# Designed miniproteins, single chains, continued (3), part 54

Each design is a single chain, and the fold is of that chain. pLDDT is the mean over its residues in the fold that is shown.

## One batch from the design tools (miniprotein)

Design m9980
Fold by ESMFold2-Fast:
Structure m9980 (fold): chain A 74 residues (1-74)
Amino acid sequence: ADYSGYKLFSESEIKNVLKAKGIEASLQQVREALRILEREGLVDLVEMGGRTIAVAPKSMSLEELAEKVAEILK
């Protein structure tokens, strides 16, 4: 697949940004939130080597994606 117009973010990178914002979430909670965002059409999910990778538009930052995950975890 051609991902030249997209950014790839791992569940671990998202979890690390959440921790920096004072939000504690398990990898499972991050994956569940990402599946909701995928159903809403905001990201695509790819599983690689037992890890969930979020495919986001190139305009979306890791911080913006983490904020969307945080909103679901409330």
Scores: mean pLDDT 81

Design m9981
Fold by ESMFold2-Fast:
Structure m9981 (fold): chain A 102 residues (1-102)
Amino acid sequence: DLEKIRQELLEKYREVMAELRRLYDERLELQSQLADLARRTQNPALREALRLILLGQEVPAELWAALSPEQRALLEQLIETQERLDRLREEALKIREELENL
């Protein structure tokens, strides 16, 4: 049943979009926390690491070594959240393509 397949894909798409919205909110909160921490600690390595992550670039080992455990944990959480967002965006695109090919 083509209509059943379409409804199942639409339901999956809605679930993925809801998860994306949740992760966008989590990323905004993490960015805010990191910006506040960078301002409070005055650590230039934290500002540079955050800038690189927001540009989708890898943070070099020398910058990680200059970070406190707290700063490192928050940046790692931001990277994990970004990777989850990227995976869900790809999943949403695939569902969209399947819906358009029905």
Scores: mean pLDDT 85

Design m9982
Fold by ESMFold2-Fast:
Structure m9982 (fold): chain A 72 residues (1-72)
Amino acid sequence: KELAELLLKGGEWAFKGGHYDVAARAYIKALEIDPSNKKAIEGLKKVIDAMPENHPKREEYLKKLKEFEEKA
């Protein structure tokens, strides 16, 4: 779980810097390690909501979020 916590911190820093793609990937990696991690799910939701609707990766991240929410 230590690696998941590092990914959460990395995702928060990337999101604060406006690097939404990096933040989304960090939260997805945290969820791959700990699928029930509520902070990672909430972080990923926040990133997706902040991303432009026409971002090429937004739909991919939405699909990943839905998959992890189903398992939570």
Scores: mean pLDDT 78

Design m9983
Fold by ESMFold2-Fast:
Structure m9983 (fold): chain A 62 residues (1-62)
Amino acid sequence: SREQDRAVLRAWLRSLGLPEPTDEQLDALVEKARELQEKIKRGEISLDEFTEELVRAYRELL
């Protein structure tokens, strides 16, 4: 599902009008998304906070 995770994340970034990620940036974002998903499961962050943190992490990779 790594290919599917990358495809979904790439489409999501494009929908936000953000630059196209490199494969290395995309791999880093997949790992970040997994960490943030675990925080959601634990009730530590909201879905809005997940989106904000993931966008912030991507901007730091640019």
Scores: mean pLDDT 83

Design m9984
Fold by ESMFold2-Fast:
Structure m9984 (fold): chain A 72 residues (1-72)
Amino acid sequence: SSAERQARVRELVLQAVGAAIRAIGYILDGDEEGARESIEELLRIAEELEALGALDEAEAARNLARKLEENL
């Protein structure tokens, strides 16, 4: 249903924010491996958002992942 899809998109957006916050924390701590794992999680969330048709949210997550990788 559209309501279930919208709820899943909202859940994935919150998960993406969490992954990004963890990645930033690892970058600040100098934990490159932890940062890379969190960035990989963010990219997996972007793929699921795209599969649900949340194209703008998926693109935002990919752009954030790219910027985080640039700071490793």
Scores: mean pLDDT 91

Design m9985
Fold by ESMFold2-Fast:
Structure m9985 (fold): chain A 91 residues (1-91)
Amino acid sequence: EVEELLRRARELAESDPLAARRLLAEAILLEAERLGDEEIRRAVAETVERLLAVLEADPDDREARLAVLEELSEEHAHLLEREEALLAALA
Protein backbone atom coordinates (compact mmCIF):
# COMPACT_ATOMS: atom_id res chain seq x y z
CA GLU A 1 0.00 0.00 0.00
CA VAL A 2 1.56 3.24 -1.22
CA GLU A 3 0.04 5.39 1.54
CA GLU A 4 1.45 3.13 4.26
CA LEU A 5 4.91 3.10 2.68
CA LEU A 6 4.93 6.91 2.44
CA ARG A 7 3.77 7.23 6.05
CA ARG A 8 6.55 4.92 7.24
CA ALA A 9 9.09 6.81 5.14
CA ARG A 10 8.12 10.08 6.82
CA GLU A 11 8.45 8.45 10.26
CA LEU A 12 11.93 7.15 9.40
CA ALA A 13 13.17 10.26 7.57
CA GLU A 14 14.59 11.75 10.78
CA SER A 15 15.99 8.60 12.44
CA ASP A 16 16.96 6.47 9.43
CA PRO A 17 17.19 8.43 6.17
CA LEU A 18 18.42 5.42 4.18
CA ALA A 19 15.44 3.29 5.22
CA ALA A 20 13.15 6.23 4.40
CA ARG A 21 14.63 6.48 0.90
CA ARG A 22 14.15 2.76 0.32
CA LEU A 23 10.49 2.90 1.37
CA LEU A 24 9.94 5.98 -0.78
CA ALA A 25 11.50 4.27 -3.81
CA GLU A 26 9.39 1.14 -3.21
CA ALA A 27 6.17 3.15 -3.01
CA ILE A 28 7.00 5.00 -6.22
CA LEU A 29 7.94 1.86 -8.14
CA LEU A 30 4.76 0.14 -6.97
CA GLU A 31 2.65 3.09 -8.12
CA ALA A 32 4.45 3.34 -11.47
CA GLU A 33 3.77 -0.36 -12.14
CA ARG A 34 0.06 0.09 -11.41
CA LEU A 35 -0.36 3.10 -13.71
CA GLY A 36 0.63 1.21 -16.87
CA ASP A 37 0.74 4.48 -18.79
CA GLU A 38 4.25 5.15 -20.11
CA GLU A 39 3.93 8.94 -20.02
CA ILE A 40 2.63 9.01 -16.44
CA ARG A 41 5.22 6.42 -15.39
CA ARG A 42 7.98 8.56 -16.92
CA ALA A 43 6.71 11.70 -15.19
CA VAL A 44 6.66 9.87 -11.84
CA ALA A 45 10.17 8.51 -12.38
CA GLU A 46 11.56 11.93 -13.31
CA THR A 47 9.99 13.60 -10.28
CA VAL A 48 11.26 10.84 -7.99
CA GLU A 49 14.81 11.05 -9.34
CA ARG A 50 14.83 14.80 -8.74
CA LEU A 51 13.46 14.49 -5.20
CA LEU A 52 15.79 11.63 -4.29
CA ALA A 53 18.75 13.66 -5.57
CA VAL A 54 17.79 16.43 -3.10
CA LEU A 55 17.68 13.87 -0.28
CA GLU A 56 21.06 12.44 -1.32
CA ALA A 57 22.71 15.88 -1.55
CA ASP A 58 22.00 16.65 2.11
CA PRO A 59 20.72 13.66 4.09
CA ASP A 60 21.25 15.48 7.40
CA ASP A 61 18.91 18.35 6.49
CA ARG A 62 15.77 17.14 8.24
CA GLU A 63 13.65 20.08 7.04
CA ALA A 64 14.59 19.46 3.39
CA ARG A 65 13.93 15.72 3.71
CA LEU A 66 10.47 16.27 5.18
CA ALA A 67 9.61 18.87 2.52
CA VAL A 68 10.65 16.47 -0.24
CA LEU A 69 8.54 13.65 1.20
CA GLU A 70 5.53 15.94 1.53
CA GLU A 71 5.86 17.22 -2.05
CA LEU A 72 6.22 13.68 -3.39
CA SER A 73 3.09 12.63 -1.48
CA GLU A 74 1.13 15.45 -3.12
CA GLU A 75 2.45 14.54 -6.58
CA HIS A 76 1.42 10.92 -6.00
CA ALA A 77 -2.13 11.97 -5.16
CA HIS A 78 -2.44 13.89 -8.42
CA LEU A 79 -1.05 10.94 -10.39
CA LEU A 80 -3.51 8.55 -8.73
CA GLU A 81 -6.40 10.79 -9.79
CA ARG A 82 -4.99 10.80 -13.31
CA GLU A 83 -4.85 7.00 -13.35
CA GLU A 84 -8.49 6.75 -12.22
CA ALA A 85 -9.53 9.05 -15.07
CA LEU A 86 -7.69 6.85 -17.59
CA LEU A 87 -9.37 3.71 -16.25
CA ALA A 88 -12.78 5.37 -16.50
CA ALA A 89 -12.10 6.38 -20.11
CA LEU A 90 -11.14 2.79 -21.00
CA ALA A 91 -14.26 1.32 -19.40
Scores: mean pLDDT 62

Design m9986
Fold by ESMFold2-Fast:
Structure m9986 (fold): chain A 99 residues (1-99)
Amino acid sequence: AAAAGKAAGEAGARAGAAGAAAGTAEAGYEGGRAALEGGLAAAEAALAAGNRKAAILAGAAAGLAGIAAGVAKATGAGGEAGRAAARAGEAAAEAGAAA
């Protein structure tokens, strides 16, 4: 469970970084969405391990990544949203490791 959550968070962080590097709103949106999915997977793994606090933190990080993705799409700020998604993915990986 912890290893799966960590891997999902790391994948989200990588996707966020790729979105930032691409420098487009669409890439930032997709990076943020991948970080959202990674964070939700980490939260699910934490819940399965019985660690509710880690699950809440991973879920919150996923929510922030989703908001960042939406902002990128609406405003064209792909690089900024990609960086936010990468940070959310790192937080999700940390929460998954704690589970």
Scores: mean pLDDT 66

Design m9987
Fold by ESMFold2-Fast:
Structure m9987 (fold): chain A 76 residues (1-76)
Amino acid sequence: VEELLRRAEELAQEAVEAFRAGDYARAAALLREAARLLREAAERAREAGDEELAEALEEGARRLLALADRLEALAA
């Protein structure tokens, strides 16, 4: 789980840099990749019996996907 969370955090930081550069399409793509890793981490947390962590990670993924959708709309 920790390695997935670390990679998701790195992708989120890259997304912030892309957003600052005005590259909304790249920022959206990076957020979608981060959300995918959060969903994988949530599944592993659920398998380990940590429902609280799993729910938090699923919520985080949904928020990142919603933001990615908005950024893609701005890039279009």
Scores: mean pLDDT 85

Design m9989
Fold by ESMFold2-Fast:
Structure m9989 (fold): chain A 68 residues (1-68)
Amino acid sequence: AEKEIEEAKKRIEELKAEKAALDALIAQAAAESGSPLVMNGELQALEAKIDKEIAELEKKLEEAKKKL
């Protein structure tokens, strides 16, 4: 149970780092190939997906804590 909580916290941190890494990758790709508008839409969709996954993990953490 505690191990599950720690793994979820680690996953939340990884998702936040992934979101920051996406910004850096998009900037690098734009420097190499120009600034395609398509990447802006995909980045926003990925950020929204990451935010939703973080919220779901936090919900599971709270429910796990209540059952313990």
Scores: mean pLDDT 70

Design m9990
Fold by ESMFold2-Fast:
Structure m9990 (fold): chain A 78 residues (1-78)
Amino acid sequence: MEEKRRRALELAAEGNEAVYKGEYEEAVRLAEEALELDPENWVAQAVLAKAYFMLGELEKAREYARKASELSGEELTV
C-alpha cells in the first residue's frame, strides 16, 4: 500500500472515531485531510457524510454519502 493511502486510512479511522465521540468539526477536518491524500477513500467520504449530517449540512452530507456508497461498492471492502 502506498504511504499516502495508508496515512489516508489512518486519518479516516481517526475521523470516524471523532464522529462517535461527537467531535463533528474535528471529524470533518480529519476526513478532508484523508481525501487530500486519497480521494477514493470511501471511509473518509462516509465520515464526511456523517459529520456534515450531524452538523446540519444536509446537502453536503447527501453528496458525500453517495460518493462513499459508489466507492465502497467498487472496493467490496464492506
Scores: mean pLDDT 78

Design m9991
Fold by ESMFold2-Fast:
Structure m9991 (fold): chain A 61 residues (1-61)
Amino acid sequence: SMKELLEKALEAIKAGDAEKAAEYAKKALAPVNPEAGEGIANLILKGQTELAEAGLRTFLA
C-alpha cells in the first residue's frame, strides 16, 4: 500500500539509505502524484532529508 511504502521510505531515510528511500518514495507516489514522488526522491538524493521527510508526511495525513 502507499502508506507502507511511505513508512519504508521514512525508515530508509533514518537508516541513511538514500537510494532505497528514493525508490520507496517514487513507488509510493507513482499512482497518485508521480511529480511529487520524483521531487521528494531528488531531495533525498541531494541530502535534503528534513524537507523530504516533511513532504512524505503530508501524504500520510
Scores: mean pLDDT 86

Design m9992
Fold by ESMFold2-Fast:
Structure m9992 (fold): chain A 55 residues (1-55)
Amino acid sequence: SMEEALALAREAGRLARQGRYAEAAELLFKSATLMPDPVIRRVALAEAERLLALA
């Protein structure tokens, strides 16, 4: 659901701020699969890939 997607995205942001990039990326990938908007989903996937590159 969208609520679950937003909760995962918020937790991913928290982990990224702590330098836990691999865990943050994993949560953003999960969040993206629950997002109905293709534009928002694409942005989330791009951010997840960027965070994974920093891990």
Scores: mean pLDDT 84

Design m9993
Fold by ESMFold2-Fast:
Formats: structure tokens, sequence, C-alpha cells
Structure m9993 (fold): chain A 99 residues (1-99)
């Protein structure tokens, strides 16, 4: 299943703690349903320069939530997001993490 739209990474702040977070957003179109699935993953950078996953979610344009997993490849400085569509097919995205 091809990704539609470029992944984006934006800096944000946790309002409860003042912690700086980075939000990654990726979109894909399910070829069977024609629905646009949007996955959001939030990561934080530790004091040691390592990345930690905070949360990941995936929803379509009707607000339906999809199973999502996310992992950080520290050697490649990439966030890997995998979304499972309603028919069991998987969508995998690689997002480059900022330095």
Amino acid sequence: LPASGDPSVVKTTNPATGEELYAATVTATDPKSGRTITAHAVVRKTADGKWELVKATATDDNGVTYPVSAEIDEEKKKLIITVTSADGSTLTFEVELPE
C-alpha cells in the first residue's frame, strides 16, 4: 500500500510538563476502501540525545482507529511506523528524526 503525502515532523510542547516533544504525521490511502489513514507518533529526546516513543495513533477520515506500532531505529535516526488496515494489510513508514 503506497504512502500518500510526505511525512512531517513538528516540534511541540507538553502543556502539563513543559517538555519538548516531536510529532510525526504520515498519511496513506487504503486502496480497497479509498480512505485516508493518518498516523501520528510522538517522540521525545532525552538529555543523552536518545529518542523515546511517547505514543502512536492511527485514524482514518471517518475517525476509525487502526492498530499501530512504532519503533525507533537509533542507528539510522529513524522512526518506523506500521499501521494495520481493516483487511489486515500493513502500511510501513520511515520518518527521519531531527538532530
Scores: mean pLDDT 73

Design m9994
Fold by ESMFold2-Fast:
Structure m9994 (fold): chain A 63 residues (1-63)
Amino acid sequence: SEERKRALEKLSEGVLEAIRHMLEGINRIIERTKPLDEEERKKLEKENEELVKKAEKGIKEAL
């Protein structure tokens, strides 16, 4: 039903938001451990984006 699909979409959005928050927290810890140059920071951001996209794909496949 439409209501069930909407509920699952909202749950999926919440899970993805939690994952993004967790990755952002990890990035802050890494940066505090050592200074990152611009290239290292961009690489880390790209890797985190890829992890979020992988999670998003898995959720969409489950729907």
Scores: mean pLDDT 76

Design m9995
Fold by ESMFold2-Fast:
Structure m9995 (fold): chain A 69 residues (1-69)
Amino acid sequence: SHIIESLEKLIEQAEAGKASLTAVKAGLRDLLKLVTDPEVKELLEKALKSTDMEEVIKLIREALEILKK
């Protein structure tokens, strides 16, 4: 899945220190346009409102668990 692969790449880049919070949020905004699951959409929208990278990563991981079930 393009969405799953893209979200996993955002986490990888964030955890490696290769992406800023701004860059991660830009990627999330683009992916939100493709998301149809309302629970996933809510988690990613909450991530966009966060100023804490660790919270953003946690919310993306929660979204990935829903997408992979």
Scores: mean pLDDT 86

Design m9996
Fold by ESMFold2-Fast:
Structure m9996 (fold): chain A 64 residues (1-64)
Amino acid sequence: KELEEKLEVVDKTIEAMKKNLSKEDIEAVIKELEELAKLARDAGDEETAEVFEYAAEKLKKYLS
């Protein structure tokens, strides 16, 4: 349930990013999210890693 609430916030943030950011800015955000996901996973924080991976994948799908 906590993860679901975090993913809902991420979805709303992604919709705002799609409306307000350039493609180049979104590509930079994807790169940062992927790096943060890797760091979280390396630290053993699976939930945080999943949130960052989810956000990065949604933005990648939008750009593809």
Scores: mean pLDDT 80

Design m9997
Fold by ESMFold2-Fast:
Structure m9997 (fold): chain A 57 residues (1-57)
Amino acid sequence: RQELVDRALAGDPEANARILEAARRDPEAYQRLIESLGGGDEEIRRAMLDALDASGE
C-alpha cells in the first residue's frame, strides 16, 4: 500500500490509476482524495492510503 502511494506521488500513472480505482469503490474516500489535492503532499499521501484501506487493497 505505502509503496503504491509513494509511486503515485512520484508520478507513476499505473499507481495513480490503481489508487483512483480503489477510491472510486468508496464515494467518501474518493471525495476525501479530491479534497486533499488542495493540500500538501502529506495530506494527499494520507488520503491515498485511506482510499486503499477503505477498498480492501
Scores: mean pLDDT 73

Design m9998
Fold by ESMFold2-Fast:
Structure m9998 (fold): chain A 81 residues (1-81)
Amino acid sequence: DVQIMQLINQISRLLGEVIDRVSSDPQMQQQVIQVGQSIRNRDFDSAIRIMQQMYSSTTDPQVQQILQQGIQIVQQARQLA
């Protein structure tokens, strides 16, 4: 559980960076909130799915890179759960 908590904290920081970069996109901001809720509920499959949809919808390469890193961390958390 300590390892999962550390991964959740890392994901929370990455989601904060995405929110800052998508401040002009209300739909993307709502999706970030949904990802955070899914992670808090340990619904990692929903979090991965939403992040993949965000990746496909964004044209910002920095947001794409942050989302790819986040997906990898969520996948690791799922493996430990």
Scores: mean pLDDT 84

Design m9999
Fold by ESMFold2-Fast:
Structure m9999 (fold): chain A 80 residues (1-80)
Amino acid sequence: ETPKLVAARILGAAGDYEGAVELLTELLKSPDPQVRADAARELGRLAHPLAIPALEKMLTDPDPNVRAAAREALQRVREA
């Protein structure tokens, strides 16, 4: 895993949702679609409304796996 992904998980577990969303949003700009998909899933696991604008942008990502991860993450955020 990327170090930023691990750091975002730690921040989220500590209740620093703003810091976690900031780090995960930076990972959504990665040239690696696997990293972007993993970041979208972590935003969904965090299930915080602050993630919504970033996840909505990822629905138009060129990689279909990233789009699927963003759709699932948005569903989790809406259900929380």
Scores: mean pLDDT 81

Design m10000
Fold by ESMFold2-Fast:
Structure m10000 (fold): chain A 82 residues (1-82)
Amino acid sequence: REKLIEALRNLLTAIDNKDVDAVRKYGEEAIKLAREMGDEETARLVERITELAVQGIESGDDILIGVAKVGAATLIVAERSA
């Protein structure tokens, strides 16, 4: 859980900084860690969050960036509660 939470925090920071390379890097790491734990649901959610974040950053869509940030923050809370 600890490594997944850290990857999700790094993803949230990357989204906030509008850093597409960091979003892709930490998104991929979080997906890998979730799958190693057998949590395919979290892996799929991280895939969608990463896609929304990249799309929002590249298009300048602050609503998509906001949705991705809320998604990442929600997963951090869920993993801490597990």
Scores: mean pLDDT 83

Design m10001
Fold by ESMFold2-Fast:
Structure m10001 (fold): chain A 92 residues (1-92)
Amino acid sequence: MNSEEEALYRSALEIARLLVEEGVGIEDLREIAERAKNLDEESRLGLGVLIAAFYVIGHISEEEFRELMKLLGLSEETAEEMVEKVRRVAEA
């Protein structure tokens, strides 16, 4: 992971924490994912990183995380890579 990518994943983690403090939960993420499923790949990947951050901080379950990733059209491989990268920045 390069410094720019690390900064992106760290920002997603910080944004996820802020959104949780503002009361954003699983139902809000489902609504956003449903609306985002027809957006371009870059937008869906960006939302995927944010949802992976919600999962890593423990505010959504693994089942909910996998459902949202599938809804966004993201592969299980992509979802697992996102979780690994978020965990790396959370533990650094």
Scores: mean pLDDT 85

Design m10003
Fold by ESMFold2-Fast:
Structure m10003 (fold): chain A 72 residues (1-72)
Amino acid sequence: EEEATAAALKDAADGVKRMLDAAPQMSPEVQELAYRAGLAVANAAESIPELADYGKELRAHAEAVKAQVDAA
């Protein structure tokens, strides 16, 4: 169960990371969606020891995107 959950979260995180990478070129509504999705997946990944560092990186990426949007 934990292995299956970790794999699913990693796949979700990879998808969200691609969305976050594209977010600066998207509408404000999509940027907000990307940020919220990034934080949700990062929180879930951080709860799993094997993905904790990956979750922290995703959270930092989401926060950076939000800071960029808020500064514009």
Scores: mean pLDDT 75

Design m10004
Fold by ESMFold2-Fast:
Structure m10004 (fold): chain A 71 residues (1-71)
Amino acid sequence: MELLEKGKELIEEGKKKIEEGERLIEEGRELMKTGEGEELLRGIGLVLRGIGLKFEGELLIKKGKELIEKA
């Protein structure tokens, strides 16, 4: 049944996006700690991008779980 495999793939993709988002948030936070002007702004931008990726990853995991439940 393809739905189970597709659901697992979405969960895996979501996990990758969450990991990427967490990496960007950590990089942004480090820049914000030592940031002077431009570095501070870059840090803020990275944190916002990371939050967006974590949100997308969570949505993919939810959708993957729904597909598995309906399979």
Scores: mean pLDDT 84

Design m10005
Fold by ESMFold2-Fast:
Structure m10005 (fold): chain A 94 residues (1-94)
Amino acid sequence: MKVKITIETPGGRAEVVVSDEDTGEEMADKIVAAIQEVVDLSEEQAQAIKDRILKALEQRKGKSVYDKALAAALAARSELRKLGIRSVIKVEKV
């Protein structure tokens, strides 16, 4: 199964597709890379978002890729909010 994650910020819009063939690390890396297309993040800030996504994915082990993507999106949005960045993240089955 494939899931599309759309990230919208004042800096722009990015889309990424994740699948159940992705490892947690691969899914987190893809999402962080998409965020970096629309948000200028320091290496430390990018790592903090990745760590939070990985933690959310571990808590969703054995769940669908859609449930994992939703948890990752919520984690990413929460970390961006701490940085003062407003984001809208949409998760859709492809």
Scores: mean pLDDT 86

Design m10006
Fold by ESMFold2-Fast:
Structure m10006 (fold): chain A 65 residues (1-65)
Amino acid sequence: SEVIVRVAVHDLPLSEEAREELAELLSRLTDEQQVEIGRLMSELIKQGASDEEILEAARRLAEEL
């Protein structure tokens, strides 16, 4: 499959501080864990979640991984 779910931090409508926090968080994770967080973020965006809710959910999931 050529469809790769990646978190493009620079393309997210987040503050610079939130983008930096997200990049730091993702840097500690494996590629497989990053894909899992990307899927969660994609689903939350589809449901109309706010950027703050998306960031908090990603942080929470990363703490469990």
Scores: mean pLDDT 68

Design m10007
Fold by ESMFold2-Fast:
Structure m10007 (fold): chain A 60 residues (1-60)
Amino acid sequence: SAALIEEAIREFGEKYATIEGLEELIEKLRQAMEDIPEMRPLAEKDLERAERILKELKES
């Protein structure tokens, strides 16, 4: 869906606005939460959003 790609670009930038890019971003966010505990609340919100967009892209 073009709307999902546009949302991904807006939220995460063009680099991560693909299925592979979102999977890479999700892994990086998981690592950031482990390595930098202070970033966990921000990373959690981005992770939930990235996982939602990825799921919807795979289902469309």
Scores: mean pLDDT 81

Design m10008
Fold by ESMFold2-Fast:
Structure m10008 (fold): chain A 67 residues (1-67)
Amino acid sequence: GAARREALLEEIRRLLLERGVSEETAEAIVQSMRDLELSVEQLEEAKELVRRGDLEGLDRFLTRQAI
């Protein structure tokens, strides 16, 4: 549901900041995920990529979702 998606987006934002991503860039990435209307399953995959520090993998993942 919407509440779970928002919780995942906030968790992803926090993890990006912990990985040294700037506040502005983290907000832009999270907004891109909102605009792409990612599912809970897609957001959980994105969260795992950020948790592992695989920011290149995150970029490739988001590019695939946009097409």
Scores: mean pLDDT 85

Design m10009
Fold by ESMFold2-Fast:
Formats: structure tokens, sequence, C-alpha cells
Structure m10009 (fold): chain A 92 residues (1-92)
């Protein structure tokens, strides 16, 4: 959970560096990341990163509303969750 939290915070940091806002809540096997004020290109990057995260063997859902994107991941080990969140961070 500590590693997943760290990875989620890095994703939020990258979102902020890109001019958006973000928040993350990470548990042991699931996480929710909310990003806002993203461009269309940044949203596409985030969705692409989330698709890679799903390949790690968990479940994932991405919802978009205007500039707001919510990513929910579940069914992962703590190590896989950290990898999934790093993949999301790389997608922004």
Amino acid sequence: SEMAKKAGEEAVRRIKEAGGTGEVEAGDTSATLVADNLSVGQKIGLVGGSAQAIILGGEGEVKTEGTKVTVTLSGLTPEQLAEALRAIAGGV
C-alpha cells in the first residue's frame, strides 16, 4: 500500500506539472485517481496508460466528464497496483 500510494502521488505530480489538478486514494489492492483540467491530448495519454495498467492482470475503469477523468483499478497485488499507477503516470 505504501508503494502504491507513492506511485499514485507521482501520477498526481505529473498531472500538476502538465497544468492540471489531481487526487489519488490508494489501498492495498485498489486505487482511484481523479484528474481535472486536462487537455484532450493529456486525457488520451491517461487512458492509454490505464490500458497498459489493465494488462498487469487487474481490472480497470476510466470515466471522462469534460476535462475530468476518473481511473479506478482493482483486483491487483500491492506491487501490481504500484506498477499500474506508474503506467498511468507515464501516460500523462
Scores: mean pLDDT 76

Design m10010
Fold by ESMFold2-Fast:
Structure m10010 (fold): chain A 98 residues (1-98)
Amino acid sequence: MVEAISEAGEAVKHFRRASELARQAGNDEAAEYFEKAAVYAKQAILDLLMGDKENAIASFKKAIDYAEKAAEVGSPEAREHAQRAIEEFKKALENIEK
């Protein structure tokens, strides 16, 4: 549980950084997807804190989906941050499913 929350927190930081970089580059579409990914990641953390494993898993999967969409339309640098965040979310999902 604690590890999953920590991993999700790191992913939120990566999404915030990627959104900043996308905004600075004028890529509002990528920035929007990164912001949505961060919102779902925060929701997943809240669900975990409340003991709602089912909703947490659903929220992490949505965060991964938005991060992948952002990576598809983002710059190479933003794509790297998105991929690191996706990796952290996959680790969080693995820890929740244990």
Scores: mean pLDDT 77

Design m10011
Fold by ESMFold2-Fast:
Structure m10011 (fold): chain A 70 residues (1-70)
Amino acid sequence: SLAEELEARLAKLREEHPDDLELLARALLEAAREILEKVLKAPAEELEEAIARLEEILADAVANTKPPAR
């Protein structure tokens, strides 16, 4: 499924570059664009699954990122 393909790519990036937040953010942005390209032809159920996977990955990234101090 689209969600599985996205998760596999993002998981590989996190494994290769676990502390590279820019790379992860760029991968997420590209994944979002790919989802949008497919949304016009994909069933809503598959889009929901892809969104759920992205939300999980985003939550992980946010939890492991410290905000800049002011």
Scores: mean pLDDT 65

Design m10012
Fold by ESMFold2-Fast:
Structure m10012 (fold): chain A 70 residues (1-70)
Amino acid sequence: SLEEVKKRLNEAIFRLAEATVEYIKALLDYKAGVPGGKERMAEAERRIAQAEAEYNKLLTEYNDLVEKLK
């Protein structure tokens, strides 16, 4: 249903936001010379990519459902 896909989209948005916040924290650590910042940035980049892929998949499902309502 549209409502179920919207719920999953909201969950994907929160996961993307969490990964983005972690990336920003790691970036600030890296710029400050804190050990492990670069590695945490790479990890957060991978998580962002995964979350973006999931969000895009769900957005496609949402659009398909909207088209079927025409």
Scores: mean pLDDT 85

Design m10013
Fold by ESMFold2-Fast:
Parts: C-alpha cells; structure tokens; sequence
Structure m10013 (fold): chain A 60 residues (1-60)
C-alpha cells in the first residue's frame, strides 16, 4: 500500500510537470487514500503536492 502510494505520487508529479493538473490531483488523491488504508500518516510534502494540483486544476 505505501509502495503503491509512492508510485502514484511519482506519476502525479510527472502529470503535474506536464500540465495535466486534473490527472495529477486524481493520482495524488488515490495515493493519499492508499496511505490512509495502510494506517500511516500522509507526509506533509505529499499533501502539499495534492493541494497544489487541486488549485491548479481549479484555475484551469
């Protein structure tokens, strides 16, 4: 679960760099869900990435 969440965040970062903000947010949201399912706290940096993707998607 944690390894899968990390993979989703790597894919989300690439989507964010490519300007695919909606896809990036969806990938980050799924990654956060996997962290919750694993029972671990989501790292602050990853929460910041999800917030950034959300704000960018809202502006697009």
Amino acid sequence: LVEEAEKLFEEGKKALEEGRYKEAFELFSRGIQLYKEAGVEVPEEEVKLAVKAYLEAAEA
Scores: mean pLDDT 77

Design m10014
Fold by ESMFold2-Fast:
Structure m10014 (fold): chain A 61 residues (1-61)
Amino acid sequence: MDEELFEEAKKIALELGLSEEEAEKLARGVVTFARLSGLSKEQALKLAKEEAEEMAKEKEE
């Protein structure tokens, strides 16, 4: 796992109000997808933010 990308993606998710558990799951998914798809760190972090924002909307209900 790319530790740097994982930690930054997790931080984004936590800042958007996700729990530690959801943030770790999201970060792991983003790292895995980036490796499989050849995404840059910038593209992977953009994906992390978009996914975290969608998950955060569900928590506001």
Scores: mean pLDDT 77

Design m10015
Fold by ESMFold2-Fast:
Structure m10015 (fold): chain A 73 residues (1-73)
Amino acid sequence: MELSETQRRILDAAAELILKHGVEAVTTRDIAEAAGVSVATVYHHFPSKEALLTAALRRIGEEQAAATLAARA
């Protein structure tokens, strides 16, 4: 599935903030600032904070699983 550059930046920013501060401490505003976009732009691509955080957490889980497989292979 193709992601726009903006969607990718938002997901990368969300993932980094979650890893550094924990999911409860992360706001949509913090994600928007880290991605270099407005909060409105974030909501344009993700319908809710919950949808954004869910997508970011799934991406982190997939990347960590791939890294674990690569490390033990």
Scores: mean pLDDT 75

Design m10016
Fold by ESMFold2-Fast:
Structure m10016 (fold): chain A 61 residues (1-61)
Amino acid sequence: SMAEVLERFRELGEEVIADPSKTFQRYTEMADLLSTLSDDDRMRVVDRLRDWWDRVARQRA
């Protein structure tokens, strides 16, 4: 489901931060997850991720 994909994206992002040597592998997993979604669901995932990243950026600013 879209919610499961969003949760996995957050996990992969955290894993990249924890181990930069895995960055390329984690990004390829993220790209693969996006390819499994319909165009409509992909747009919703992108919107939710933008909101999440904006909030993280605001906390760090």
Scores: mean pLDDT 71

Design m10017
Fold by ESMFold2-Fast:
Parts: sequence; C-alpha cells; structure tokens
Structure m10017 (fold): chain A 61 residues (1-61)
Amino acid sequence: SKVEELLKRFKEEFPKLTVDQRNALLAEIYAEAKTLPEEERRKLLYGVGKIVQEEIDKRLA
C-alpha cells in the first residue's frame, strides 16, 4: 500500500538526514497524508510519530 511505501521510505531516510532535510521530509509526508482516506492517514501519521520518537530516544541515550 502507499502507506507502507511511505513509512518504509521514512524509516530508511529519516535517521540519515540533517535537521533541515528531516523537516522537509516531514512536510512532504504530511502533505501526502492529506490526500489519503482517514484510516490510511491515521496509520501513516501514527507510524511517522513512532519512528520520530525512536530516533529521539536513540539520541538521548
């Protein structure tokens, strides 16, 4: 599904990016989320939030 493709891309790319590049990727993903049905949008945004939190936790350790 498109949600699975976007989450895979986000998980692979996000950890390797600078802060500015991360903000750009997040903006792209959020723009894409607005084109999706409610259920798919919720899955995408939840998955993105989880990946972001995991990366924050790694950097705080």
Scores: mean pLDDT 81

